# Ledger of designs, part 2: designed miniproteins, single chains, continued (2)

Each design is a single chain, and the fold is of that chain. pLDDT is the mean over its residues in the fold that is shown.

## One batch from the design tools (miniprotein)

Design m4037
Fold by ESMFold2-Fast:
Structure m4037 (fold): chain A 91 residues (1-91)
Amino acid sequence: MPSEEEILELVKEASKAVVNEDWEKTKELIKKIIEYLKKNPDLPPRLLVLIGATVTLIYLHVSLTGSEEVREEIAKLEEELNKIIEELLAK
């Protein structure tokens, strides 16, 4: 399995991308986080909560600075990610 370090690095990179208003990179990194969660369902709950909280903060930043199109795209990715986290936490 990829290390917990890999997912933490993806989360850090996504946070940096959103601060720099690099919307394409932010979307790519959130998609990579979603793919990682789907492939690694046994991640510890503390890490799932951290990932969910960070992506919600990313969405809030985009909601203040991004275009309507970017906000809609990131909102869909946040919704998908949070649904996966809720399913993993319910196990």
Scores: mean pLDDT 80

Design m4038
Fold by ESMFold2-Fast:
Structure m4038 (fold): chain A 75 residues (1-75)
Amino acid sequence: MGEEEVKKAEEMLREIEELARRGADPLEIEIRASLAIMYISVSILALEKAGPEYEEYVKKLREIGERIARLAEEV
């Protein structure tokens, strides 16, 4: 737990970055970013409830979420 959530979030970030790089439909980018942010938010909530040993993963997930949100705003 924690590592898999970060890995999945990083994969979602890479997919969104590739769509943005290719000049994909802004609506498609926005939808994918919204879904990724929902996943990250739920993962953070679950990890925070699981215990302080997951704090490093929560921090990484927040950083990834901020980057995804920024990409959606730039489109």
Scores: mean pLDDT 84

Design m4039
Fold by ESMFold2-Fast:
Structure m4039 (fold): chain A 100 residues (1-100)
Amino acid sequence: SKREELLKEIQKKLQEINDKIYEELKDDPEAYAELKKLLDKIAELVEEMMEETDEEKQKKLAEEALGLAEELLAKARSLGKEDTAKLVDELIALIKELLE
């Protein structure tokens, strides 16, 4: 389904963001831990969305993931990590497609 394809694209984007956070924050373990914590929470919500069959619960999980992704974007920008921020903007666009 279109939903399953979007969720797979979101999972790929989360992996790209994970790799970029590691690359850009190698010398800043505290900032790394902060961004990684937000990313891990988003990944957990996406895994829950893949198993959830109730449309209203799926929407609530996607809305929560969107809020965390917007927080991740704000933190990446505040740290001057523009490459990470760009990937998070792309993640936000994919989550918005889930919400239509």
Scores: mean pLDDT 89

Design m4040
Fold by ESMFold2-Fast:
Structure m4040 (fold): chain A 92 residues (1-92)
Amino acid sequence: MAKELYEELKSLEREELKELLRELLERLLDVQAARRRPSAEEVARARALIPGLVEEVAESKENLVLAILGLRLLLEGHSAEEVDKIIEEILK
């Protein structure tokens, strides 16, 4: 259940969560690049944004946990709408 993953992520240290978010964002970019076949320049620009996004999210440990949970669910094949519903269910 997604709730079990949420509880496990909450137990991790901020630096571990930052590394997980970075890895998941890179994996999401690779999946999107495989589907869309963007130019090498577009992929390079998107990849260059990842460190800044990780640091912005990392200002809040709660946001970091939720971002990792959401990205993992998206990578597992859930739609954005399904991810929103799962996160709402966990947070209620």
Scores: mean pLDDT 78

Design m4041
Fold by ESMFold2-Fast:
Structure m4041 (fold): chain A 93 residues (1-93)
Amino acid sequence: SVLLRLIGLKLRAIGDALDLIRRHPEAAELVERVLEATLAGLDALAEGDIEKAEEYIERLRELAREAERRGFPEVAALAREQVEELEELLEEL
């Protein structure tokens, strides 16, 4: 089921974000922005909106660069992982 796969990916993204916020509460706002972009990108892909999905992928790349500049390499790694996952899903369309 496409719906169950989408729910599973969202739950994983939420879990990873919550784990990072617990370990690095000072980065919570940045982690939340990464999560919001990931969830929106997944929704765009579910709707077949390729252009919108690409916009969220680029936003995640920008968030990864911001996280590196602010000294949060684990947040940058999460953002890059989400870029890679969304790009793989986009290739399956």
Scores: mean pLDDT 88

Design m4042
Fold by ESMFold2-Fast:
Structure m4042 (fold): chain A 82 residues (1-82)
Amino acid sequence: AAERLARAIRESYLLGGVMSTAHLIKQHDTEIGNEVMRAASESLEKGIQLALEKASEDVAQESREIIEHYRRMGEASAEAAL
C-alpha cells in the first residue's frame, strides 16, 4: 500500500540523518559515535535520543539541524510518492 511506502521513505531518510549525525559525533568522540550507530540499528528514535544526550553542546545543535533536515526531506519525498 502507498502508506507503507511513505513510512519506508520517511524511515530511510531519518536513518540517513542519524547515521550522518553519528559520523559527525565520531569525529569528536569515536566511542560515542559508535554507540549512537549501534542504538540506531535497534531503533531510530533511540539513536536520535542518544546522539542528542551524549554529544557536546555544539555538536548536539548541529546534530539536531542534520536530523531535522533529513526529516523534512523524508516528509517531502513520502508526500511526493503518494
Scores: mean pLDDT 77

Design m4043
Fold by ESMFold2-Fast:
Structure m4043 (fold): chain A 98 residues (1-98)
Amino acid sequence: SDAVKQTLLRAMDLVDQAVDILSKKDKKLASKIAIDATSHSMRILSALESGEDVGPYLREFARDLREHAKIVRDVAGADEAAELLEQAARVLEEAVRE
């Protein structure tokens, strides 16, 4: 429970950093990523509260972040934001493997 919450906080911190960088270049894409990440986070916390297996939700969040990172790499000067999203995905993927 606490390990999952810590993983989620780490992933969300990385997403927030990526969104901050991206908001200066593509506000619409930054907003979409922030909304999607918040939705995934809420779903994971809800599953955790109800005693459901959070693994599938962590994997879904990681996959969504990787797909967003591909799109972000096409934005000029946003490579660091894409790398932060990929790092967030990796944090979530590592938690599923435990």
Scores: mean pLDDT 89

Design m4044
Fold by ESMFold2-Fast:
Structure m4044 (fold): chain A 97 residues (1-97)
Amino acid sequence: MKALEELIEKLEEENRAANEAVLARLLPLFERYRAGEISAQELADALRAEAARVGEGIGTYLGLLAEALADPEKREEVVARFREYAEAFNKKLEEEA
């Protein structure tokens, strides 16, 4: 889950406003996947689309995350890790507000 850790760290350091926007879009997608509303392939496709939209640095990390989601063995772990990091990030923002 190195790519996910690197994504969160990059977003925190360089792009706080962009980070908030990206997480706000990605969190509902992960929740929909967990609820069975979308497939892992649809989630990966959505992450790739977001990667193409947000630019090179963040886009590269989102692309790596989409690749990991396409792997059945890593899929659940990636989803769980993303949620943990997103929750920790939101809590950190709340504490700094």
Scores: mean pLDDT 66

Design m4045
Fold by ESMFold2-Fast:
Structure m4045 (fold): chain A 106 residues (1-106)
Amino acid sequence: MSPLTKALLDLVRAARTDVLAAELLEGVIRLQLGVARLLKSKGADPEELRAFLQELLDALDAVIAEIDRLLADPSLAPDVRAALARLRDTAVAARAEVRALLAELE
């Protein structure tokens, strides 16, 4: 597991009891996607960009899986559930963009 994937998963787990952790993770995902867009716009080396995008894709897949696991808990507080649902939407949208960027490199 990459350090990025571990850090994002730690934030997802923290979000179970703290909505601020979910909001922070949404910001981190948006920042990582912004970095991917910037690297592409600057004409970064295709193999380096591919490696970055693949690591981000793996991290987003792990985050979405963990959010789905947490959302299956019926005891989850309503505000936490809403925050995790928004985080999931952000992660799914980011994953779609990362996949599109990877396809352009093929």
Scores: mean pLDDT 87

Design m4046
Fold by ESMFold2-Fast:
Structure m4046 (fold): chain A 110 residues (1-110)
Amino acid sequence: MEEGREEGERAERGGTGESAREGGEKGAEAALKEGTGEGAAEAAGEGARGAARGAIRGGTGETGREGAEGASLAELKGEKAAGTKEGSFRASVEGGSGATAAGAAAAGGK
């Protein structure tokens, strides 16, 4: 959480450290706009998977921690919750508002 310097400097090579959070945040924001859990899962799934894939592929460990910990991990929990698709998507959108609010607050604060 306090490695913003690493994120800002190292992430510059991959875009920004916020790219991982942006993926999850973008998905959550799109879901809120639609007002449906279905859209949340689809949009958030794309952002989270992109962030997770980028982090793993980068193999930099720095982006890997941020992507997997921030965006992809929270999304994977909701999206891949065993059994309940719609319930998980809705819970992910509303429950994820906490994680998204943290990311959005950090980004918005900037």
Scores: mean pLDDT 43

Design m4047
Fold by ESMFold2-Fast:
Structure m4047 (fold): chain A 78 residues (1-78)
Amino acid sequence: SIQARIEALKTALFTQLDDIKKTMNIDSFVEKLKQLIEEGKYEEAKKGLDEFREKYDMSATVNTMLEAIDLIEELKEE
């Protein structure tokens, strides 16, 4: 189902964010991004990821997370 696919994408995003949290010790940033995603504030979440990408040079990881958010938005529009 569309809902199961959305939940799988959110789970993958949260797993990647938890890995970043553990590796870089940036709890407040990760928790804020998780909150934005749960609240459906995807544009703000993408902006936060873009700022993170520029600051920490994590383009490949961030691009994968941005693609997952874009897919969630597309699935919600169906």
Scores: mean pLDDT 78

Design m4048
Fold by ESMFold2-Fast:
Structure m4048 (fold): chain A 79 residues (1-79)
Amino acid sequence: SAEEAEIKAEQAKLQKEYEELLAKYGPSPENLKKIDEEMLEKSRPTILRQIDLLEEKYSEKLTEEIKKEIAKLREELLK
């Protein structure tokens, strides 16, 4: 769908930014924490849209795996 394509495009942009930050700071544990914090702020709208899409797409077929994925995404937003 168009919505899935938009989410994928945004995820690709976020991935590129992650790679640029990783190249700038390096892959140390402290730098990874800093990168994760910066990327979380930028990814919040995309994560929320992904949760909504999962809930809509799988509303009648929510497996325990999908429920765990949604719960993990919601927990990520609480950071």
Scores: mean pLDDT 76

Design m4049
Fold by ESMFold2-Fast:
Structure m4049 (fold): chain A 75 residues (1-75)
Amino acid sequence: GKKLGYKATLEATTPEGVVFTIEGVITEVKDGVYFIEGKNALNEPFTGEVDENGKGKGTIGGTETDLKLLSLEKL
């Protein structure tokens, strides 16, 4: 089912091994996968997916990243 009204805080790791924190909102939850959209600190678009284990992949400002869910907060 679709689910809105949650903020996700994630750790993003670039292919070069740069680690940073990013925030987004949950746009959809389907079959244990959380779909996330937001912007980084440079206001660049972020789209990502994490599973129920808090692991996933995303694209931030055109860069593919590994994602780790740090927190999920109800808005």
Scores: mean pLDDT 78

Design m4050
Fold by ESMFold2-Fast:
Structure m4050 (fold): chain A 85 residues (1-85)
Amino acid sequence: DDKLYQEHLERIAKAGGLEELLKELLEAVRNKDVDKYFEAREKLLELLDEEVRKTAKPEEQKEWEEDLKEYEEEKEAIKKRWEAL
């Protein structure tokens, strides 16, 4: 569902929110701040969720809900990986 994500990321970028969130993510990676990384990532996912809810067809919204579930599963794996550093 790369196309759906790409289109929504472009819309968020035009709104001006994406650039600041990407900076927060990069700073968290640089500082190995796991909590800030997930805070910034969750804010990004919230912006994507709001945009999908407003603009996407019901079919696309269902795909987005499934992708959010996959992100929650990945979150635990990433967190464990960062804690091991």
Scores: mean pLDDT 69

Design m4051
Fold by ESMFold2-Fast:
Structure m4051 (fold): chain A 83 residues (1-83)
Amino acid sequence: AAELKEIAAEAVGIALKLDPLSDKTLKMMQLASRGYSRLRQGDFDGAKKDVLELLDITYELAKELGDEKSAKKVEELREKLRS
């Protein structure tokens, strides 16, 4: 639970740093909000799915902007969530 929240927060932070007003960043904020709500309700599987989708969008944004460092960090976060 705590790790899932931390991973989501780091991914959102990356997107806000890269492009705070993009449609992708707004979608990530919606996914983070929904995932947090699901965690509060005990729906860990749904929350994990929302965070994985959020990470996928963050990775796409980092790649579009050519930020290899951010893209690598998102891949590390993805591996932590799948392990």
Scores: mean pLDDT 80

Design m4052
Fold by ESMFold2-Fast:
Structure m4052 (fold): chain A 64 residues (1-64)
Amino acid sequence: MEEERERLLRRYSAEVAATIPDPEQQVQAVRDLRATIASLKDKPLEEVEQALRDLVARHRAAAA
């Protein structure tokens, strides 16, 4: 459902803003979150959420 995907985007965008201090890295991470949601539009929400969790973890590791 579109609203559930938007909720996931808001949740993980907020986590990016809270955990990645660099504004340019935040923008890139949010762009990657949007692209991931778009690429997984036919996938179950649990698979989408797992992909977003993994993506945020990778961006946090790269930002450290």
Scores: mean pLDDT 80

Design m4053
Fold by ESMFold2-Fast:
Structure m4053 (fold): chain A 74 residues (1-74)
Amino acid sequence: MSDEELEKKAEELRGQLLSGALGIEDPAERRAFIAALRRVEEIEDPRERLKVLEEAMEHVKALDYRGALAVLER
């Protein structure tokens, strides 16, 4: 996969995770999730960034926002 394809996929997953965060009922947990998601953008390697986002998305699909946050905050 090219770096451009990795960046596009990461951006799409980030958007989906941000949308999913709106489902978090606790405002403090929602803010923490959004902040952690923004910190993932600091990962220099696009492949590592995509891997973190994909792992977090699996937790979100299971409605495990705490697990997703733990993945994003590593």
Scores: mean pLDDT 79

Design m4054
Fold by ESMFold2-Fast:
Structure m4054 (fold): chain A 77 residues (1-77)
Amino acid sequence: SEREDRILALAGALRLHKLTTGELPSEEVQRAVGEALGLSEEEIREAVRMAESDDFSAPSVSEELFQEAVRLLQRHL
């Protein structure tokens, strides 16, 4: 679904940040990016749980949606 794709895109962007910097962005940044993607607080928490999983692989979402999530994350850092 569209909402599941947005959750996966956020999870992917957060995971990329963790792999690059060693840690997830702050909760303030997580919320700002999630809200910009139209996600609820519960959906943002789900994306964070996915991003923290050692078994999480690159999400099967559109490149455009994934890059939008990455761009939003970079703007809020």
Scores: mean pLDDT 81

Design m4055
Fold by ESMFold2-Fast:
Structure m4055 (fold): chain A 82 residues (1-82)
Amino acid sequence: TTPTSQAAGDFLFFRHLAQHDYLPKSVSKALLNFTKVVNDSKASSSEKNTARSNLLTAAKKELSDTWYKRIEKAVDEVLKVS
């Protein structure tokens, strides 16, 4: 089942921002890598958790607390259903 929550919608929104260079380069790179890893059927739970940690570290440094919290919730929801 595809997630239909606000967090899933926020993830697609952030992915769109990353694809169009609207986010800091470090955040965009980490988010696109997380998207690739989470959609890879061969990726381990370890690889998914590493991609999550890298993304949240970049977001915490580059973004406001409000944007960081939105990305964290979106990423955690995507990871739970992957």
Scores: mean pLDDT 78

Design m4056
Fold by ESMFold2-Fast:
Structure m4056 (fold): chain A 83 residues (1-83)
Amino acid sequence: DVLARMTRLAEAAGLSREQARAVAEAAVRAFDEAMKAGQSLADAVRTAYETARRAMEAAGMPAEQATRAAQDIALVLYLAASE
């Protein structure tokens, strides 16, 4: 389950389960919207990465830590989309 894995990654980075779930859901939504809009897989993954990073920073996570966690989340989405 992609959403569950992304939620656990955000929790491991220091977010509560509720915050982590919100970040994971926002990233999935951003990815799906980008793909539906006709963006490339790479651009859709980048959009999901930026969405996750901003959401984690807004939750109080330091920028460097949010960047690392968002990269892991984006990788999970890329692998799931690549089958």
Scores: mean pLDDT 87

Design m4057
Fold by ESMFold2-Fast:
Structure m4057 (fold): chain A 87 residues (1-87)
Amino acid sequence: SPLAAEAARDEAEAASYKKKRDDLVTQINTLKAQADAVEAADPEKGPQVRAEADKQIETLTKQKNEADDKYEAAVVRALSHRGALAA
């Protein structure tokens, strides 16, 4: 069925964007944890390291939001194709 093939393609695309989003969330959390660790170990250097981490987190957050938007769009397409197949 062409609808089953399209649904499978949309599902694969959604899985790809979900993985990218999850990888970006992991990177953001790692940067936050590293900044927290530096602040705990050396409070004098903490603010500088956090400022550098925040700049990287801003870039990663934009990429995460783009991946999230593409993931949601692919999920909606996949569900629409699956719904048409099930009807």
Scores: mean pLDDT 87

Design m4058
Fold by ESMFold2-Fast:
Structure m4058 (fold): chain A 95 residues (1-95)
Amino acid sequence: MLPQSVEQAKEFLEKLYEVFLQDLERLVEEAKKAKSDSEIQAILQQLQQMYQSALGFIDAVKKKFPELKELADEVEAKIQQATKDAEAEIKSLLK
């Protein structure tokens, strides 16, 4: 659910980033335990869906709370970098 105030939006962005990193770490660990390339490909699809969802929430916050644009842009950049690093690691597990 999208926040209704600037204070709630700041807490939302912080929680979004925290949860995103936890889910990202979980996907990387699942990929390391995967028994087939098909399982790894499914994990990569989950990663892409999770990333797009996070970007959508960040964009919605930037549109509703322009005062938080700098913070939202910083969170977006961190999520983008973490996603690239995780995607590279997961792809390295393909046989």
Scores: mean pLDDT 86

Design m4059
Fold by ESMFold2-Fast:
Structure m4059 (fold): chain A 82 residues (1-82)
Amino acid sequence: METLNITVFYAKWSPWSKLTIGYLENFIKLNNLKVNLTYLDAEKNPELVKKYNIKSLPAVLINGKLYFGTDEALKALEELVS
């Protein structure tokens, strides 16, 4: 399996951002995945928010594909490791 590149766009004010990060880190650890995990503050990266058309936070970029929220991101990771 190639190394997964995961970027989480978060906002400091969003409890869902913290929750998503926790679930992603736990999934990576439990499945012993090789991951480059990056956290980007959406408010400090407005150009990237516009480029990826980020509609809600948290948003998770996995190997160039964008997922919104915990459930979409985890489902994508489950499909990649199956």
Scores: mean pLDDT 81

Design m4060
Fold by ESMFold2-Fast:
Structure m4060 (fold): chain A 81 residues (1-81)
Amino acid sequence: SKEEALEKVKELIEKYLKGELSEQELADELQKIADTLSPEDAKEVFEEALKWARENKLPESVILLLGLMYGEAVERLEELK
């Protein structure tokens, strides 16, 4: 579900912030989550994650990565039309 995907995204980012994941490992795990979702659901999940990251003033590396994931979902959704 979108709710489970969003929770997993937040969990992975928290692990990255604790130094338990590298930036590349975070990117790879976020891509795996995106690949399990429809483009529309991926857009919604990463849009909410990006909003959460901005509200909590998370590092630029996290914001840029979430922005990239959101952008990829938007592009995929546009290609389906």
Scores: mean pLDDT 85

Design m4061
Fold by ESMFold2-Fast:
Structure m4061 (fold): chain A 84 residues (1-84)
Amino acid sequence: TAHELALKAIEKAREGKAEEALELAEEALAAGADPLTVALAAKVLGEQGALEEARKLLELLEKAGASATALAIARKGVEIAEEL
């Protein structure tokens, strides 16, 4: 399901598998996953220092019209990575 893809993206991000996490998050978002769950994947990517992947996922969330809350979560990930 879309939700399972989004959860796997978070898991892969926590494992430091940034490229796999981004791919799963992109698939999840395209399949209709909750943007808040996808935004959590972006935050974890940022916490792991995966700046490029976190930025790409933020851009995808913005294009998908995600809520202000989801965008704030994803932006926090990018900000964390930029400070590393």
Scores: mean pLDDT 87

Design m4062
Fold by ESMFold2-Fast:
Formats: C-alpha cells, sequence, structure tokens
Structure m4062 (fold): chain A 98 residues (1-98)
C-alpha cells in the first residue's frame, strides 16, 4: 500500500541521514557524501510528489535517487555503514518504481 511504501522510504531517509552524519565525522570522501545527500534529496522529493499524486515526477526523482546512490556506493565502498544505508534507500526506490 502507498502509505506503507512512503513510511518505508521515510525510514530509509532517516537511516541515510544518520549514516551521512557519521560519514562526515569519519572524514569520508566529500564527493561520496555529496552524492549520498543528493540521492536522499531526490528520494525525499519523490515521496512528496507521491503524496501530491504526481506519479511522473515521483518516478523521475526515484530514478535519479537510484543513480546517485549507485555512484555514492562506489565512492564510499570502504565505509560499510554508509553503503548499507544507500543500498536500503536504493532498494526502496526500486520497489517504488515497480
Amino acid sequence: HMDELIARLEQALVDLTKAIGRAIEAGVDPEAVKLAAESGRHAYEGAQALRDGDLETAREHFQKAIELATEAIEKAKDHPDLVAALERLRQVAEEMLA
């Protein structure tokens, strides 16, 4: 159901925000942090578009979130906490597109 999918996405965003904070404290590559934050922003905007009933805009944002998360994962590969949070966000965004 839509409410359940949005709740799962919101939880993934909370987890990602915490992982980004820890990554900054750990001195992770600023480019990886930037890509992770951009991925989260697009996922958040996708969720807002879903709430507004704008499915086309939501799909565009989720696709961009997946792309950015994939790039961030490659750059953050030495940081398992950030990688795990990004993989969860990407998985939820992929389920939203199905």
Scores: mean pLDDT 86

Design m4063
Fold by ESMFold2-Fast:
Structure m4063 (fold): chain A 69 residues (1-69)
Amino acid sequence: MAAEAGAKAAEAAARGDAAASREYAGITLQVPNPGTGAGAAAGYDAAKGGDDAERQARNSALGAIAGSA
């Protein structure tokens, strides 16, 4: 579930849908898998300085996918 939400966030970011991407990225932060949640948070933190919603969502999604592995 968490990895799937992360993948959907990345897909939404790739198609330019920043709102959907942010929503899916938010879901990954609430999952019971601590690795997935930590990865999502780390990716989000890495991008937050630029405050680019699409970049934040993409990095969060990639972090969630990596953390769930």
Scores: mean pLDDT 57

Design m4064
Fold by ESMFold2-Fast:
Structure m4064 (fold): chain A 61 residues (1-61)
Amino acid sequence: MLENVDRLLESLRSFSDKAAIQVALEYVEYLESQGKFEEKEYFLKKLEEINPEVAKKIKEL
């Protein structure tokens, strides 16, 4: 597992849904800008397990 991704996912558990959506969207955009598509896929999969509503909203944007 990717330690940095896992740490961010743990932090997202303590955020409000609105704050979690914003932070997760920014992180996805960061990973795409760096060409880290495998890390992006892993992050979104784990986010869906933790908070499926937040993951759904990010996929719709």
Scores: mean pLDDT 78

Design m4065
Fold by ESMFold2-Fast:
Structure m4065 (fold): chain A 99 residues (1-99)
Amino acid sequence: VVERLRALSPAERARLDDLGARAFIEVSKESKDKETAIEKAREKLVEQGYSPEEADLMIAAFELGIAELKAAVEAVSQHGPEDTAARRAAFDRLLAERL
């Protein structure tokens, strides 16, 4: 799956991430657990006319995006909690670098 995501253009990956994120958001209120929400999001994408393989790719793109965001937040969180302005500036810089 990761190799398939690497073969896509940044615009294509962003589109898949957006589709996966939208499906996840719609089912997130119905599910306490991330795993249950992912399964329901996958089912929703299949109901929308995507193949199971396409749904899996969309969910994987969304999960990769979340993992990258968490890693960026952890990197910024190495700054002390008292230095909120520096942490925000570092976070904005990381987001700009990724875009």
Scores: mean pLDDT 67

Design m4066
Fold by ESMFold2-Fast:
Structure m4066 (fold): chain A 72 residues (1-72)
Amino acid sequence: MEEERKKRILETLKRMLDSAKRALEEGHYDEAIDTAKEVIKQAERLVEEGYTEAKPILDEARKILKEAEQKK
């Protein structure tokens, strides 16, 4: 049950990350920043709980945040 919950969260974060990438590509930097911050927050919790599969998503969200902040 707990593992299934983490899997569902990870799938949601992957979709949010795709949305953040799209916002960044389209020049919607505020949207990309807000979405990336939320993904970072949730992914950090998963990694802290031992769900290391969230680490690549966390790393990618951090890159999106940094790029969006630099372009804003």
Scores: mean pLDDT 83

Design m4067
Fold by ESMFold2-Fast:
Structure m4067 (fold): chain A 91 residues (1-91)
Amino acid sequence: MEKVKEIKEKIRKELGISQEEFDALPITLEEVEDGKFKISVEYNGERIDIGEVSEEKALEAIEMLIRLWDRVRGNRDALLKAIEEIKKKIE
């Protein structure tokens, strides 16, 4: 739980966004094993899993998602395509 908070805080500071803005993003990050994190996005009540990755790759994935969010949040196909591209980079 604390590592998830640290990861979110690092990304928030790097991108210069407020805590409220970050918490409004439909991104879920869970530590599933020591050093492994599950990343998911909620869209219209559906949970879309991105993957289970290391802390470093989780940081990269969430940063990419946030940067793309304004462009993809209005279009499910664009969101799914962005998630596919993120998955390929964090494999």
Scores: mean pLDDT 75

Design m4068
Fold by ESMFold2-Fast:
Structure m4068 (fold): chain A 55 residues (1-55)
Amino acid sequence: SAAEKAAEGGGKAAASGMPAAASAQLARWQTLDAPGSGEEGAEKAAEEARKAALE
């Protein structure tokens, strides 16, 4: 449905957004030495973007 696709796009847009993209870039560098930090950084940024969208 359009609403479902919009919600899905919204989540992906957050990942493409500055906070998620910036965190993912940093996390990628850290994965060389800390594989856990990369995933956590990206997830945290995505969550923040989702929370901002809910506001």
Scores: mean pLDDT 55

Design m4069
Fold by ESMFold2-Fast:
Structure m4069 (fold): chain A 113 residues (1-113)
Amino acid sequence: SKQDLLVEAAEGIYELMKPYLSPKLKEKFEEFIQNLRGKTVDEAIEELKKLRAEVESDPSLTPQEKEIALTGLDTLIAVAKKLKESTDPEEAQRIVEAALAGAKRRIADIKAR
């Protein structure tokens, strides 16, 4: 389902971010993922936008942690929007795979600075 694919994307992106996140952000991401199966795609997008605003405005985060978290959140928002519009299961799977590959590259680039 689109919901299962969105959970797969969220879990995959979280694993890429996890080593660089504070305990507080890890807890927030884990709670979001746990509750995701009970939400519509539109509800998930709105929660991701709220979490993004919290991360962007948090002065306690390092520049690197903030950039990694925002990269993951922006990727998940884009995936959720594309999954909402997709009617082809093979296209939906490709959306998730491309997003995970893209996030992995972007996070590696941030780490190399």
Scores: mean pLDDT 86

Design m4070
Fold by ESMFold2-Fast:
Structure m4070 (fold): chain A 85 residues (1-85)
Amino acid sequence: SSAAEEENRANVEELIKLGEEKEKEGDYEGAAVSYGVAALIASGVLNDLEMAKEAAEKAKPLIEKIKNPVLRSLVEGAVKGVEKL
């Protein structure tokens, strides 16, 4: 379904942009989560490995700055999942 693919691509692009905005604000936890979700949608839904790797690379250096251990584990899982592709 092209409409669903376009919507998911727009959502990934907005999540990457949101992550970049949150990094500028010093919200590293919010940035990491935004990039992590972007990586999961790009790899799992869109099968866009280049977009997934870009999002994962942006998330990776922020993982250690995530205060919430559940969110940290989710972002770590997303990054490792993409790195194994």
Scores: mean pLDDT 87

